# Designed miniproteins, single chains, continued (3): the designs that were tried, part 28

Each design is a single chain, and the fold is of that chain. pLDDT is the mean over its residues in the fold that is shown.

## One batch from the design tools (miniprotein)

Design m9011
Fold by ESMFold2-Fast:
Structure m9011 (fold): chain A 67 residues (1-67)
Amino acid sequence: SMEEELLKKAEELIEEARKAAEEGRYQEAHDLLNEAVKLAEKLSEEKRKEILERVKELQDWGVRLAL
């Protein structure tokens, strides 16, 4: 379904953001997370919450390691 495809793409963007952050490419990581959030806006409330929670987890991780 379209929702499943969007959910998968959002999850892939989050994983790419994690890799970018691990490599010190913080601007790219930020841009990728923003893309994931924009895709989440097109999902059902339940699926949107799942993506936003994963984004928050990565942001919290990055904040704890922040400059």
Scores: mean pLDDT 78

Design m9012
Fold by ESMFold2-Fast:
Structure m9012 (fold): chain A 70 residues (1-70)
Amino acid sequence: SLKEELEKQLEELKEALEGKKKEVTLEFKDVELSEEEQKLLEEIDELLLKLAPLVKEGKLKITVLAEPQP
């Protein structure tokens, strides 16, 4: 399900923040989101902001297959 896909992406971002992963791929689908899925997407966005310094330092690579939401 989309919820499980978002939860998996959130977990991979958390592992990257802990230094356990150096590469993360994010895939976003243009579909109607439930309240739970929307909350997961917000948590993903917050983690991406926390990971931005590591990406700038070249310590982490994040690949996004769709445009991030504004």
Scores: mean pLDDT 75

Design m9013
Fold by ESMFold2-Fast:
Structure m9013 (fold): chain A 62 residues (1-62)
Amino acid sequence: GPLPTDEEVELLRELARKYGEPLRSGQVTGAEVAKAVSDYLMEKYDLVKKKIDGVTVLVPKP
């Protein structure tokens, strides 16, 4: 899919900033934050998780 716009990258940075303190205090887990970001990207860009050369990456839906 297309690369994220500067606005979309900034929104993802704001999400990371917002969850930084809750993650440190244990109110949110790293897995929950990673899932929320992955779900956002998969929905926005129609991506799916795929394992390539032993690494899990997000790729365009076939």
Scores: mean pLDDT 66

Design m9014
Fold by ESMFold2-Fast:
Order: structure tokens, then C-alpha cells, then sequence
Structure m9014 (fold): chain A 59 residues (1-59)
């Protein structure tokens, strides 16, 4: 999946009521990526989709 698809999957999970950090961890495990969970969670919490995509691309 693309970085955009992974970020959109996290946002969709959060919209369904999953806590942000849990959604990030679940998607990271499913994709097999070692992501910066804290930085990505913070970007998503503030609605910064562009920064969230950048963090996934740097993984």
C-alpha cells in the first residue's frame, strides 16, 4: 500500500472510534512497518495529513 493509503486507513479507523495511537499501531503491524508511532499519532491528532504521509514515507 502507498503512504497515502496507510494514512487514510488510520484516519478511517479513528473516525470509527478507535483511539489514534491504537489505530496507528494496528496499521503499522498490518503493513509490517517500523513507524514512529508517537510522531505519526501527533500529526493525525492535529489533522496534519501531509506530515503524517511524510512520516510514513521516511519509514
Amino acid sequence: PSPEQLVDAIISAVDEGIPVEKAVRVVARAAGLDLDIKALSEAIERGDREKAIEIVEEA
Scores: mean pLDDT 84

Design m9015
Fold by ESMFold2-Fast:
Structure m9015 (fold): chain A 53 residues (1-53)
Amino acid sequence: SDRTRIQVVIDLFQIARDTIEFLTSRGSVPEAEAQRLLALIDAKIDELRARYA
């Protein structure tokens, strides 16, 4: 698969990760829900890296 395209997708997941951390720091997302979402994002990044990097 196209590694450059997959890197862009990974970068978008990283932006989502940073956004969740920001919202959690402001009290907009409960810490437990943020941890769950971050784990899902990290799993997707790992899946994409393992498959395409």
Scores: mean pLDDT 83

Design m9016
Fold by ESMFold2-Fast:
Structure m9016 (fold): chain A 58 residues (1-58)
Amino acid sequence: MEEFREEVERKAIEAGIPKEEAEKAAEALSRFYQGEPLSVEEFELAYRVAKRINEYEA
C-alpha cells in the first residue's frame, strides 16, 4: 500500500496537481483499496486527480 500511495502521489504531481491535493487523493485511493469508506468530498477529489493523471498520460 505504501508503494501504491507514493506512485499515485508522484503521478499526480507530474500531472500538475498541487502536492497537498496529490497527497490527499493518494491517501483516499489507498484507503478505498483497503475497503475503507470515503466521503463524497474524498471520492470527488480522488476521481478528479485520477482523471488529470489519465489526461496527462494520454
Scores: mean pLDDT 76

Design m9017
Fold by ESMFold2-Fast:
Structure m9017 (fold): chain A 73 residues (1-73)
Amino acid sequence: SKLSADAAKNIKQLAGRAAEGLPEELVKTINEMLEAFKSSIDEVQQIVEHLRTLGADEEYLEKALALLNEEKE
C-alpha cells in the first residue's frame, strides 16, 4: 500500500532529523532513497531501520516508525 502525502512528508522530516549526526554523503543517499520510495511502506520502513543500525537518533526514528505503522495494512 502507499503512504499518505502527510505521512510521507512527516516521516521524511523525522528521518532527516534522525540522520543529522551522520556523514553528509550518507545523509544525501538516504534522502534520495526516501524520495524515491516514499510511496512504498515496506521500502521506507527498511530505510528507517537501516538508519537505526547506523546510529541515527532513536527518538526520531521511533516517531517515524510509529507514523509508518499507522499506514500499514
Scores: mean pLDDT 71

Design m9018
Fold by ESMFold2-Fast:
Parts: structure tokens; sequence; C-alpha cells
Structure m9018 (fold): chain A 117 residues (1-117)
């Protein structure tokens, strides 16, 4: 398992989506994701990956909810919970995809880093 490439990809994605959530006014969710990313900096690769997965889930939820609020959508508690579940499932799938195709995602990391610069 190529943990370093998986770690770098998840970090870049989490940072990108956290920025997106902040730009959509989801400041609390973005800050929570950013704190998990910062905590991961001094962890082992396995611990860092766990924190980046959690940060990515939070950030994806923030972006989805932020877009819906921008459209003027009123969400029930059940719909909000469904968005959280979907974000968690998306983060888990992203991790599995990165494990299966680490070389493909290494190229995407460079593109994401350029976009964030």
Amino acid sequence: MELEKVKEFLKALAESYARGARDLGMEEVAQRAEEKIKEADNKTPEEAIKLYREALSDALYGVDLGIRKRRGETLSDEEVEALRKRAQEAADQTYKDALENPEKFAEQVEALRRALA
C-alpha cells in the first residue's frame, strides 16, 4: 500500500474542499476540517490518513450544505443528516479509489496544489 501518495492526495483534497466550504460561508465546518488537517501534520502516515479522511468528510459536507443554502433551500434535520452521510461515504470511496490507483491520484495532487497557490 502506497501510504505516502494516499496521504498527500487526501490532504490536498481536504484542503481544497475546506477552502470551498469557507468560500460558501460555512466557516465553522471549514475551521473544523482545517484543525484536523493541522493535527495530522505531526502524526504517523496511518493516523494522518485517518484525520485527512475525517477532514475531507467535514469539508465535503460543508460544500454540499453551503451550495444548497446559497440556492435558498430549506433543509429538514433528516436532509441535513443525509448530506453528512453522503459526505462520509464520498470520503470513504475517495480513500478506496486512492488505494487502488495511487499513481493516477499523484498527478491530481500536483494540479490541486497549483490551484490552491
Scores: mean pLDDT 82

Design m9019
Fold by ESMFold2-Fast:
Structure m9019 (fold): chain A 64 residues (1-64)
Amino acid sequence: SMKELRELAIEYTAEVLRAIGDMFDAILENGIDDKEAVEKELEKMKKELEKIKEEYEKKKAEIE
Protein backbone atom coordinates (compact mmCIF):
# COMPACT_ATOMS: atom_id res chain seq x y z
CA SER A 1 0.00 0.00 0.00
CA MET A 2 1.02 3.67 -0.40
CA LYS A 3 1.03 4.10 3.39
CA GLU A 4 3.45 1.17 3.84
CA LEU A 5 5.73 2.50 1.07
CA ARG A 6 5.73 5.97 2.69
CA GLU A 7 6.51 4.54 6.14
CA LEU A 8 9.32 2.44 4.62
CA ALA A 9 10.77 5.54 2.87
CA ILE A 10 10.76 7.45 6.19
CA GLU A 11 12.46 4.49 7.94
CA TYR A 12 15.09 4.27 5.18
CA THR A 13 15.81 8.02 5.40
CA ALA A 14 16.14 7.84 9.21
CA GLU A 15 18.54 4.85 9.00
CA VAL A 16 20.70 6.64 6.39
CA LEU A 17 20.91 9.77 8.57
CA ARG A 18 21.76 7.64 11.63
CA ALA A 19 24.62 5.87 9.76
CA ILE A 20 26.04 9.24 8.63
CA GLY A 21 25.74 10.59 12.20
CA ASP A 22 27.49 7.51 13.62
CA MET A 23 30.38 8.03 11.18
CA PHE A 24 30.79 11.70 12.19
CA ASP A 25 30.63 10.78 15.90
CA ALA A 26 33.36 8.14 15.42
CA ILE A 27 35.64 10.58 13.54
CA LEU A 28 35.11 13.35 16.14
CA GLU A 29 35.64 10.95 19.09
CA ASN A 30 38.83 9.39 17.60
CA GLY A 31 40.16 12.63 16.07
CA ILE A 32 40.55 13.69 12.44
CA ASP A 33 44.36 13.97 12.34
CA ASP A 34 44.86 10.42 11.00
CA LYS A 35 43.83 10.32 7.32
CA GLU A 36 43.92 6.49 7.27
CA ALA A 37 41.62 6.29 10.32
CA VAL A 38 39.21 8.80 8.70
CA GLU A 39 39.21 6.79 5.43
CA LYS A 40 38.49 3.59 7.43
CA GLU A 41 35.42 5.20 9.08
CA LEU A 42 34.19 6.47 5.68
CA GLU A 43 34.54 2.96 4.19
CA LYS A 44 32.67 1.51 7.22
CA MET A 45 29.83 4.00 6.65
CA LYS A 46 29.75 3.12 2.92
CA LYS A 47 29.33 -0.60 3.76
CA GLU A 48 26.60 0.20 6.31
CA LEU A 49 24.75 2.35 3.74
CA GLU A 50 24.88 -0.56 1.24
CA LYS A 51 23.33 -2.88 3.88
CA ILE A 52 20.59 -0.32 4.63
CA LYS A 53 19.88 -0.01 0.88
CA GLU A 54 19.69 -3.82 0.45
CA GLU A 55 17.24 -4.12 3.38
CA TYR A 56 15.14 -1.23 1.96
CA GLU A 57 14.95 -2.86 -1.51
CA LYS A 58 14.02 -6.22 0.06
CA LYS A 59 11.20 -4.70 2.16
CA LYS A 60 10.00 -2.61 -0.81
CA ALA A 61 9.77 -5.75 -2.99
CA GLU A 62 7.64 -7.46 -0.30
CA ILE A 63 5.15 -4.53 -0.36
CA GLU A 64 5.01 -4.20 -4.20
Scores: mean pLDDT 81

Design m9020
Fold by ESMFold2-Fast:
Structure m9020 (fold): chain A 58 residues (1-58)
Amino acid sequence: MKLYRVIKDQPALLPTHLALKKGDLVEVLREVNENYWLGKSVKTGEVGYVGKSFLEEV
């Protein structure tokens, strides 16, 4: 399981993007492109795009 921690808040500016708060945990499901992963919020169970620069591996 690829588990990452959110290091800075990510607002859901687009409906395809996850709303994330610093300290949240995200399970990375797959790579979308150079800048984005498809992830699942552990807190909410929502699936959406997350910026790679917003996460650190735990």
Scores: mean pLDDT 80

Design m9021
Fold by ESMFold2-Fast:
Structure m9021 (fold): chain A 86 residues (1-86)
Amino acid sequence: RLAEAAEQFEANARLLEEAAERLRAEGAPEEEVRRLEEAARLLREAARALAAGDVDAALEHLAEAGRILGEPDIEAGVAALREYLA
């Protein structure tokens, strides 16, 4: 179901892009807006990797997005999946 996962990552990237636009409109710091935009870019890269069947590349992009967002649960989930695939 890599295609389904890729579609979900693209959907999540769009949500992050919308959040970045909202924060920019609210006058949030440029660094915070930029962080969300970078995470969205990484989710789109993960989606492309999954569409190409490159699960390892997708996991690397997801791990980086999790680090940028500072979401321990996302980082832990990616680490667990990476260990399972190793």
Scores: mean pLDDT 73

Design m9022
Fold by ESMFold2-Fast:
Structure m9022 (fold): chain A 72 residues (1-72)
Amino acid sequence: SEYEEALLKLDVDEFNEIRREIIEKVQEEFEKKGITDREKFRKEVIERFIEELKKKGYISEKAAEEFRKKVK
């Protein structure tokens, strides 16, 4: 999987930083909107993580789209 290969190439510290930033941003937005849906939270975190990996060049647009189809 291109996604799994991207995770192997990502530095552990950078992985943890990206994950932390995404979780914090989604938590802030969900708290502001009063959203308590755990599944919606999980899907939003995954979607933003895929987008960040794509933005940083770890995965292609095609790989990102294929992974999104599997998570839905």
Scores: mean pLDDT 74

Design m9023
Fold by ESMFold2-Fast:
Structure m9023 (fold): chain A 63 residues (1-63)
Amino acid sequence: LTEVTLTALKDLGPTTPSVLGMKKGETRRGLLLSEYSDGNLLVRDLADGQVRLVGGSLVKVEY
């Protein structure tokens, strides 16, 4: 599994159990689990261990 840093390119909604929310410019560390054909990413959020989706076009991913 690849550890990644996600940086929000714009304000996202609030964090829910299934969807990652961030403010523009906020960074989160996670484990990249999957990349979907629609551009969504499945990430284990290292802050709380929850698996969440995030829009790949809405974040910068650094490996």
Scores: mean pLDDT 79

Design m9024
Fold by ESMFold2-Fast:
Structure m9024 (fold): chain A 60 residues (1-60)
Amino acid sequence: MVTLSAEFEDPLRLIGAALRLIGELPEAEVKVEGGTLTVTVPDDPELIAKAKEILEEFKS
């Protein structure tokens, strides 16, 4: 498994990213702690890439 983390200054962006990840990557584990969103995905290049793209999109 691969764990990705991103810090969000905007709580609405963080919530949006978390909801997108849960909806599009049901295999992933999503954790929100303060301003940090952590996603754990299977070691699958496609799933890892998708998780990264979602985090980047919402980080603006």
Scores: mean pLDDT 81

Design m9025
Fold by ESMFold2-Fast:
Structure m9025 (fold): chain A 73 residues (1-73)
Amino acid sequence: MEEEERRRREEEARERARELREQAKELLEEGREIEEKLIKEGKNREGVLEGASKAVEAIKLVVEALALLREAK
């Protein structure tokens, strides 16, 4: 029946969203470590932007996870 299919889709969407969120967390932490290291070394804005690039990718993954949760409803 539709209720069982709905529950399965919701579970799949939730697990997919979890995976994307965990990947986003890892990318954010990597970005922060790169940024802090580059700042300490006295690197310029370009080096900081490389770390920020990973943070932007992490944000994209979070947005994708939210979109999956909306579509599953």
Scores: mean pLDDT 70

Design m9026
Fold by ESMFold2-Fast:
Parts: structure tokens; sequence; C-alpha cells
Structure m9026 (fold): chain A 95 residues (1-95)
């Protein structure tokens, strides 16, 4: 049970990271605001690092898997907050 749950969690985090990478890349391509651009660039870097950690967890010893997945989740939460801030800046720039 535990091993299957860790694998499924790693896959879920990897897919979430890929989604955030694509969202950040779209934001970078579409944004005209320099502050929003910096936030999207930082979010992309965090999501790419989270993807790497999630993939490392699949090959890591059992004792290290949970720590790697926890770190990946924290990076994804930070990336999501940066994307949210970038979108808020873009909305304010239009008003």
Amino acid sequence: MSEKELILRAIALALRAIGLIFEAERGLKETKDEEAKKLYEEAKKLAEEALRLAMEALRAPEEEQEELLERAEELLERAEELIKKAKEIEKKAKE
C-alpha cells in the first residue's frame, strides 16, 4: 500500500509541475509587464525543480522518497503563489 501511494503521489506532483511549467511559459509569452515576467520566470524554475525532485523520488531509497516528495510539493505551492501574483499584476495593469 505505502509504495503504491508514494508512486502515485510522485506521478501526481510531476503532472502538477508540468502543468505549472506550461502555464508559466504561456504567461511569459503573453505578458508585457516586467514584474509579472520575473514572477513567471521564478515560478517556472521552481516548477522545473519540483518535477526533478518528484522524478528523483521514483528512483530514491524508500527513506528518502517522502522527503523528496514533500520538498517538491513545497516548491509547487510557491510556484502557484508566484503565478497568482503575476496574474494579479496583469489585471491591475489593465485598469
Scores: mean pLDDT 84

Design m9027
Fold by ESMFold2-Fast:
Structure m9027 (fold): chain A 78 residues (1-78)
Amino acid sequence: RVEELLERGREALAAGDLETARRYYEEALRLAEEEGDLVMVARALEALGEVYRAQGDMEKALEYEVKAGMLLIEVGLS
């Protein structure tokens, strides 16, 4: 499920397939949001930040990292 999508995204990212990695992470984010799993939402946001950093989009990378960090603070994990 969400963890499987995050794994597929990591494999794509390791292979340099940034578009495929982003697609898997976006799907993981959507499913985590549907399930109300805030920890998995934060993990997916962090993963998207890594993709944007790899693409050189530092503005988007920072945006997603901040969102993930704020969510983890809210749930008491950061």
Scores: mean pLDDT 83

Design m9028
Fold by ESMFold2-Fast:
Structure m9028 (fold): chain A 60 residues (1-60)
Amino acid sequence: SKEEIKKEIERLKMLLDFYNIVRDAVALLEDPETAARENARLDSYIQELKKKIEELEKKA
């Protein structure tokens, strides 16, 4: 149902916000190589979440 899709979108947006906070925290790491590696991994998760949100919004 549209209500279930809306709830899933809200859940995914909450996760996206969480990963963005983590990404900001990773940027504060003193080791640039570790920061770059962790940031690249988080960027992949963020991109996947954004894509899934976009797909669900098209259905809502």
Scores: mean pLDDT 82

Design m9029
Fold by ESMFold2-Fast:
Structure m9029 (fold): chain A 60 residues (1-60)
Amino acid sequence: GELEEIVKKIQELSEKGASKEEIFEEMKKLAKKSKDPRIRELAEAKSFDEALLKLLELLS
């Protein structure tokens, strides 16, 4: 699903040595493309840590 694609992208970028800022930008980009308004809220996060917390809440 869309959440699994975001998690997969975080893992892929982390393995490539991407910065938290680069991962956060890709998270926001993927979230903006989502049809789920809850997933799109990730794009409104002000930091990587906030986006990650919101993502974990959606996975729970």
Scores: mean pLDDT 82

Design m9030
Fold by ESMFold2-Fast:
Structure m9030 (fold): chain A 60 residues (1-60)
Amino acid sequence: LLEAVELLAEGGRAFKAGDYETALRLYEEARRTAEASPSADAPRLVAEAEGMIARVREAM
């Protein structure tokens, strides 16, 4: 779960820097990592990653 949070943070930094390809890859990795987590917080992180992926694609 912590890894998914870190990937979301890195994706956010790439997105703010205008590096949409890197941001997209990091957010997709965060979603995959969260989906593999048995944590009760995993669905929230998956939804957050999916929302950010949509925003990156809109910005591209």
Scores: mean pLDDT 80

Design m9031
Fold by ESMFold2-Fast:
Structure m9031 (fold): chain A 94 residues (1-94)
Amino acid sequence: AASRDETTGELTVGGVPLTVVIRLETRDGVTTVTVRVLDAAGNLLGEATATAPAADALAVADALHAAVRAALRQAAAKLGVPEAAADAAVRQPG
């Protein structure tokens, strides 16, 4: 059977509060990671998708990190803030 998990979180990029929606869908031994970054009004600022073998937890984690970074960099570009602000948001322990 296919499985799907969805997580929503908030973070700040360049002083702008954003909502991050992460969806993990597993089908036929492949996990697809979709990350969407929205502003407070619900406008889509960034979206990225990555895939990894579902049985490889490290590959899934790497795909998740890559998709999050790509989506946040797209959001930073649309907000006119440096990519370094997006990278800092990903590296913050929280």
Scores: mean pLDDT 77

Design m9032
Fold by ESMFold2-Fast:
Structure m9032 (fold): chain A 65 residues (1-65)
Amino acid sequence: LVGKIAVAKRDYPGFDADSLVIKKGDRLVVLEVVSPERNLVRARSLSTGEVGLVPASLLEVVGEV
């Protein structure tokens, strides 16, 4: 999953200050798997450059960085 390009499958408004806010169709780079048990990854938005936590279940892997 790390180093992959993923697309947001739906909008995610975030839940805390560490969350990444994403819109359906946004492309992200997965930087780190923070908690496999909780399905959380640290990702960077390719549109805004923002970095934050997002549930991996909301992401569809579409390629490599």
Scores: mean pLDDT 76

Design m9033
Fold by ESMFold2-Fast:
Structure m9033 (fold): chain A 78 residues (1-78)
Amino acid sequence: TEHYEKGVELYKQGKYEEAVEEFLLAIAEDPANAKAWYNLGLALYKLGKKEEAIEAFKNALALDPNFEEAKEALKKVE
């Protein structure tokens, strides 16, 4: 979605709070978007919201159990 792509660009710019807002909009449009959940977790972790980041990574894995990047992220934050 456009919101997902905008979130990724904001994340690259270090605008983590704005990236979270865009990823949440992407998830509202498509709750099964495992990549949006994963990138939401990355942005939340950058903001120091560790527990929320863990939940986002777990949601990505629940949607795609073979999502290796989400598995690795979860191992590094736990």
Scores: mean pLDDT 89

Design m9034
Fold by ESMFold2-Fast:
Structure m9034 (fold): chain A 65 residues (1-65)
Amino acid sequence: YFEKLKNKKIKLTPEQKFLKAVFDYIQGKLTPEDLRKLAEEFEKLGYDEQAKIFREMAEVKERLA
């Protein structure tokens, strides 16, 4: 629910956050819900392609579960 605050308050670059999230996903640290939250956050920031990748990752995780 704090997505607007998160988008405005983000201190680190979105690209850096994206790479970290991808590595966390590969290590199995992120749930589909976490990936959907990241997709929403990046979409709000205007990173449509990165948001799409996170949504695809969440879909894959859900289908495998």
Scores: mean pLDDT 72

Design m9035
Fold by ESMFold2-Fast:
Structure m9035 (fold): chain A 95 residues (1-95)
Amino acid sequence: MEEDEKRLLEGIKKAVDKAIEALRNGDAFTALETVTMALILATIGIKYGSEKYRPFFEEIADMLAEAGNAIERGDYERAIQLLEETKKKVEELLK
């Protein structure tokens, strides 16, 4: 894995961890900010990443977008589920 792709995935993981913690504390604003940051990083991965890893960044971006929509609807349980799934996917790619 290229160093830039690894940095993007590490950034996404950190943002997702912060979003999950924020949602568990009832802080939807911080959760939306951190999900938005993770989505920007995933979008950079789609646009500038290798052909091999682009589909994974696309999958991550789709999950993050759905999580953001869930937060906006007040469905924090669904948002946490999507963020935990995103985290697992990112951790598998970092191995």
Scores: mean pLDDT 87

Design m9036
Fold by ESMFold2-Fast:
Structure m9036 (fold): chain A 66 residues (1-66)
Amino acid sequence: ERPGLPGGVFHPASEDPYDFATEEGLKKEQLAAYERLLARLDAMPELTPHQRAVRENLRKKIEELK
C-alpha cells in the first residue's frame, strides 16, 4: 500500500541539513539564487528598461553579499 521508496533521492535542496541550517549556508544559497536570476536575464535576447534595472540591482546585491 505505502510506497517503498526512501526519501533520500527526493531531497533536491540538500543531503546534509546541517550545512543548509548555518548562516553561511543560507547566504550561499541566497547568492546562488541571485546569480541564477542574473543568468536568466543575461540569456534573454532583449531586455526592457525595467529588466535592465533588475539586472543592475541583482549585481549590486551579489556584490553586497560577497
Scores: mean pLDDT 68

Design m9037
Fold by ESMFold2-Fast:
Structure m9037 (fold): chain A 99 residues (1-99)
Amino acid sequence: ATAADFLQFKRVTTEQLRAVVPEAAEAIIKGAKEGKLSLDIPLTPEQMAALQKALGVRVGDVLLLHLEETNQDFLVIVEPDALGVVSLDKLTEALKERL
């Protein structure tokens, strides 16, 4: 079993994110293409409410996002006023450094 099988994350697609908060989807895609390993994307209260309703998520939830355009996986952390986006490659390297 992989680490992904052990940690059951709710999955989200770029299309689902773009349908609700297009600015967040475009920021993640741009950041991924620029080789950024982490991003904080600020959300308005209205954008956060729309995201929570559409995706059935709450503050503190962690989502798994696959970007087909770059073939990269990201963790999306739902914060009260932002989305914290972290590359799974960065997380994997941090874990290897401790083992």
Scores: mean pLDDT 75

Design m9038
Fold by ESMFold2-Fast:
Structure m9038 (fold): chain A 113 residues (1-113)
Amino acid sequence: MEEKKIEEMIRELEEKGGEAQVLADALRLALRVARERGLDPLAMALRAIASVLANEGQDEAARHAIEAADAVEAGDLESAIEHLRKALEHTTNPAVREALERLIEMVEERKKK
């Protein structure tokens, strides 16, 4: 379910093209690695976002994305949502902001189960 939602997000980013393509490519690689290695697709998507943010010099947003990924892997979904919201506050990349908003929704849905 979450993997499919991440695939849908990647397709939307690919349709936008331009700078959104960098994020789409990073997310596709992360999703493939998650699938091949049996890793959490949400955590891997967050690590991909952190890499994109760090490459853009958005170090504070990148740190929060990494902390959100660590929290997802630990099962601390409340902490993951907190760090995702902080990453949103610190990023200026519109494609990353849209991706983070969708990932917050996915983490909140996981928390309800």
Scores: mean pLDDT 86

Design m9039
Fold by ESMFold2-Fast:
Structure m9039 (fold): chain A 88 residues (1-88)
Amino acid sequence: DEAARLAAAAQLARATAEAVRRASPEEGIRLALEALRAIGGLVDEAEGGELAEEVRRAGERDVERGKELAVERLERLAEEYERRAREL
């Protein structure tokens, strides 16, 4: 069921964004990378992989920036998948 997978991915993305905000930058990046891989498996592996790589590279240069980017990307994914699930 595509709607169920989108809803699950959106919930995971939203919950992870909140966890990342509360975590240290290093822990937050690790949580985000794990969640993006799981979300990729539910919805779009290419998109999940690209976002995970973007977060990982940002974190390697600046861990605070990587954490900020992770929250931003996860929140956008949650909104997009919630919207797509409603349209089905």
Scores: mean pLDDT 88

Design m9040
Fold by ESMFold2-Fast:
Structure m9040 (fold): chain A 63 residues (1-63)
Amino acid sequence: MKKVLVLVGSNAVATLKAVKLGLDYQKNEGYDVVVARSLEEARKLAKELEKAGYEVEIIEVKE
């Protein structure tokens, strides 16, 4: 089963947060990171990914 991290934020700092957390992303096969612009979009993405059989974690990034 693949895991996906959904970061809420739409800028380079959200990407930097993914890189800092990316020990898990880089170690694990089938681990993906995506960025959502709002919490509402993140929850929408999480539902779609969970329906597809992914484990999803939402991380709020405020800069």
Scores: mean pLDDT 64

Design m9041
Fold by ESMFold2-Fast:
Structure m9041 (fold): chain A 91 residues (1-91)
Amino acid sequence: MEALEKFLKDNPEFRELYEKADEHYRKGREALANGDYDAAIKHFEEAIKYYEEALSLARKAGNKEVESYLRQKLIDVNAELARVRAEKAAA
């Protein structure tokens, strides 16, 4: 997404938070693929935290495109976290 790439380039604090969120999300997905539900939950919780902080910066900057993107990202990650918690409870 061009708006995200530009916002990342122009806003170092946002870039740091977004990259931390994305790295935790990736690690959560890897942990889930390996059946490590505890690690997956921990990483998804950290990803949500950093995406929420990044969303706050996008909102303060008035960047509606990046704000909309991060809101959707948070919906998706929260849904994935809820599913992982349910799978752990069933195991």
Scores: mean pLDDT 88

Design m9042
Fold by ESMFold2-Fast:
Parts: structure tokens; C-alpha cells; sequence
Structure m9042 (fold): chain A 96 residues (1-96)
């Protein structure tokens, strides 16, 4: 495994775990479902993009999926937090 691939895998794991934990603590079943769907879609897309070495595409996918999850949540504080986290991880992926 290259150091770039390993760094991308670590950042993807942090994003996936963040969505999973957000789903676990959310009291709203619709928010939980939306966050789980976002996590599944993100992991699938990330696996393909890492294999291709497309870290820019991975950063774009991170922003898109976190923004979509934020738009689907009923909690405005959670929505704002998801947008911030997605952007922070995406920025680190762009630096690979």
C-alpha cells in the first residue's frame, strides 16, 4: 500500500465512522436512515476512487455525500456539523 493510499483510507474511515456515530446518536429514525444510506454510498464510491488514485474525485464525493446527508437531516445543528466535517476531510484529501 502506498502512503497516499493509506492516508486516503484513514480519512475515508474517519468520515464513515463519523456518519455511523451520528446515525447512532440521532433520536429521529429518518435521520438515522439518511445517515446510514450516506455512509453506505460513501464507502462504495470511496473504494472505487481510492483504487483509481482519484483523490480529487474522492474529496468531491466526500463533500457531496455529507452535504446530501446534512440536507436530509431534521436537526439543523447536526446538518451544520456534517457540512463542516465533510469540508475538513475533503480539504485533507485534496492535500494528498
Amino acid sequence: MSKKELEAEILVTLGAMHLALAARISPDPEDRAALREAMDRFVEKATELIKKGDYKGLAEAMREIFDEAAARTTDPELAAHLRRVGDLIAKKLEEI
Scores: mean pLDDT 81

Design m9043
Fold by ESMFold2-Fast:
Structure m9043 (fold): chain A 98 residues (1-98)
Amino acid sequence: SEASLIEQTLLEVNAAFAEAIAAARAGEPVATILARLQATFDKAIAKLPELAEELEALRADLAAGLATASPEERVALIRETLKRVSLLLHDKLEEAEK
């Protein structure tokens, strides 16, 4: 079902972003963190093409932010991006459950 697909996507996004936050705290290269998160966005867009524009905008903002971010700002930026993606997916889930 659409609801199950959204729930699965939400779980996958949360897991990937939790790993990205841990990687950022461990001092992993920005390019490595960004590549993993971009793959997560690609998978989410493939599953939920109706959200492609919003997800692409969030991906672009994250990439631009990480390019200029200090190590301290990286964790905060990844967390804020996760919050925005989660809100988008929760809103879509509520629509699918009605």
Scores: mean pLDDT 86

Design m9044
Fold by ESMFold2-Fast:
Structure m9044 (fold): chain A 85 residues (1-85)
Amino acid sequence: LEEEIKKVEEEIKKLDPDSVEYARALVKLANLYDKAGKYEEARKYAEEALEIARRLSESPDLETSMEAGAIEVAAASQLTAIKQS
């Protein structure tokens, strides 16, 4: 878990903060923190991913808006899962 978290954090540093890839990496990071029992960090990253996905869903690029919609659903599901733990 710690090694996986570090790898995702290093990956995020190279990504554009306004990209679907960045939002997707935040969802992955939230899931890893949830598994580590760090629910505050998990919720923070899931919320950040959700906000980025909402902004990207307004994109005139159909592929970007569709991918953002999927990430929005994933982030919302992650927040629900954290509450069940």
Scores: mean pLDDT 78

Design m9045
Fold by ESMFold2-Fast:
Structure m9045 (fold): chain A 67 residues (1-67)
Amino acid sequence: SSYAKELEEFDKLYEEGKLTDKEILEKAKEVGKLLLEQQRENPETYSVEEVEEFIKKQLKELEEKLK
């Protein structure tokens, strides 16, 4: 769950206005990559493909939010 905590910390920084739009998108991509690696190692509940699609959806939503 460390990657989920990183996402929560990232969201807090965003709400505090400490991150630029570019930094937000870059960190979201990096966290997504780490989350995908975590699921690849322990794929009990979700497949790697399901996690990848979830990450893609979240990134699209983030891009729309930053617009």
Scores: mean pLDDT 69

Design m9046
Fold by ESMFold2-Fast:
Structure m9046 (fold): chain A 68 residues (1-68)
Amino acid sequence: SVEELEAEIERLSKEAQRPGASVEEVIAKLEEIIRLLEELAKLDPSRREELQARIATIRAVVAALRAG
């Protein structure tokens, strides 16, 4: 459901921001968030533009983390 996807995205976002998380752990959680946001965009097309913008932002963060 939309509610379950939003709750999981929130949980992963908090985990990605925990002190002491490795770069690899943060990237893995961000990539999982991207997958969940893509599913959410399919279930709620009215939010597609907002969700795609958020996906683009997270992809940029992942790219920056991988670059060092």
Scores: mean pLDDT 85

Design m9047
Fold by ESMFold2-Fast:
Order: structure tokens, then C-alpha cells, then sequence
Structure m9047 (fold): chain A 70 residues (1-70)
């Protein structure tokens, strides 16, 4: 799905150290209808470990904000 593809791009951006792109793609996945619990689980398990604690918090907050906006 487009939402799953956006989530995959967020993971790729996180691996590259591009925190802004990771945030943008993760928010896009939520906007495209990715299940909120799956989005939170994927970010926690697959994206946050690739980032500093500060950047992990930024991605988590951005995903929570996108979920609240949908």
C-alpha cells in the first residue's frame, strides 16, 4: 500500500541519518491511513533504534501528532 511504502521510506531515511525525511515519511504513512497502533509499533521497533534518543523522541512526537490530526 502507499502507506506501507511511506513507512518503508521513513525507515530508509532513518538509516541514512535523515531525521527530517524520516519524520515527513512517517507522518505521510499515517495520513495515508496506516493503522495508528501499527504506526507506533513500527516507529518504536524499527525507526527509533536507528536514531539518537533526541531524534527518536522527535519522530515519536511527529507520528503522535499526525495520528491526532487524522
Amino acid sequence: SAAEAALARAGEAARAGDVEAAIRHAQEAVRLGLDPELARAAVRLHIEPLLSPEDAERVREAVDAAIAAT
Scores: mean pLDDT 86

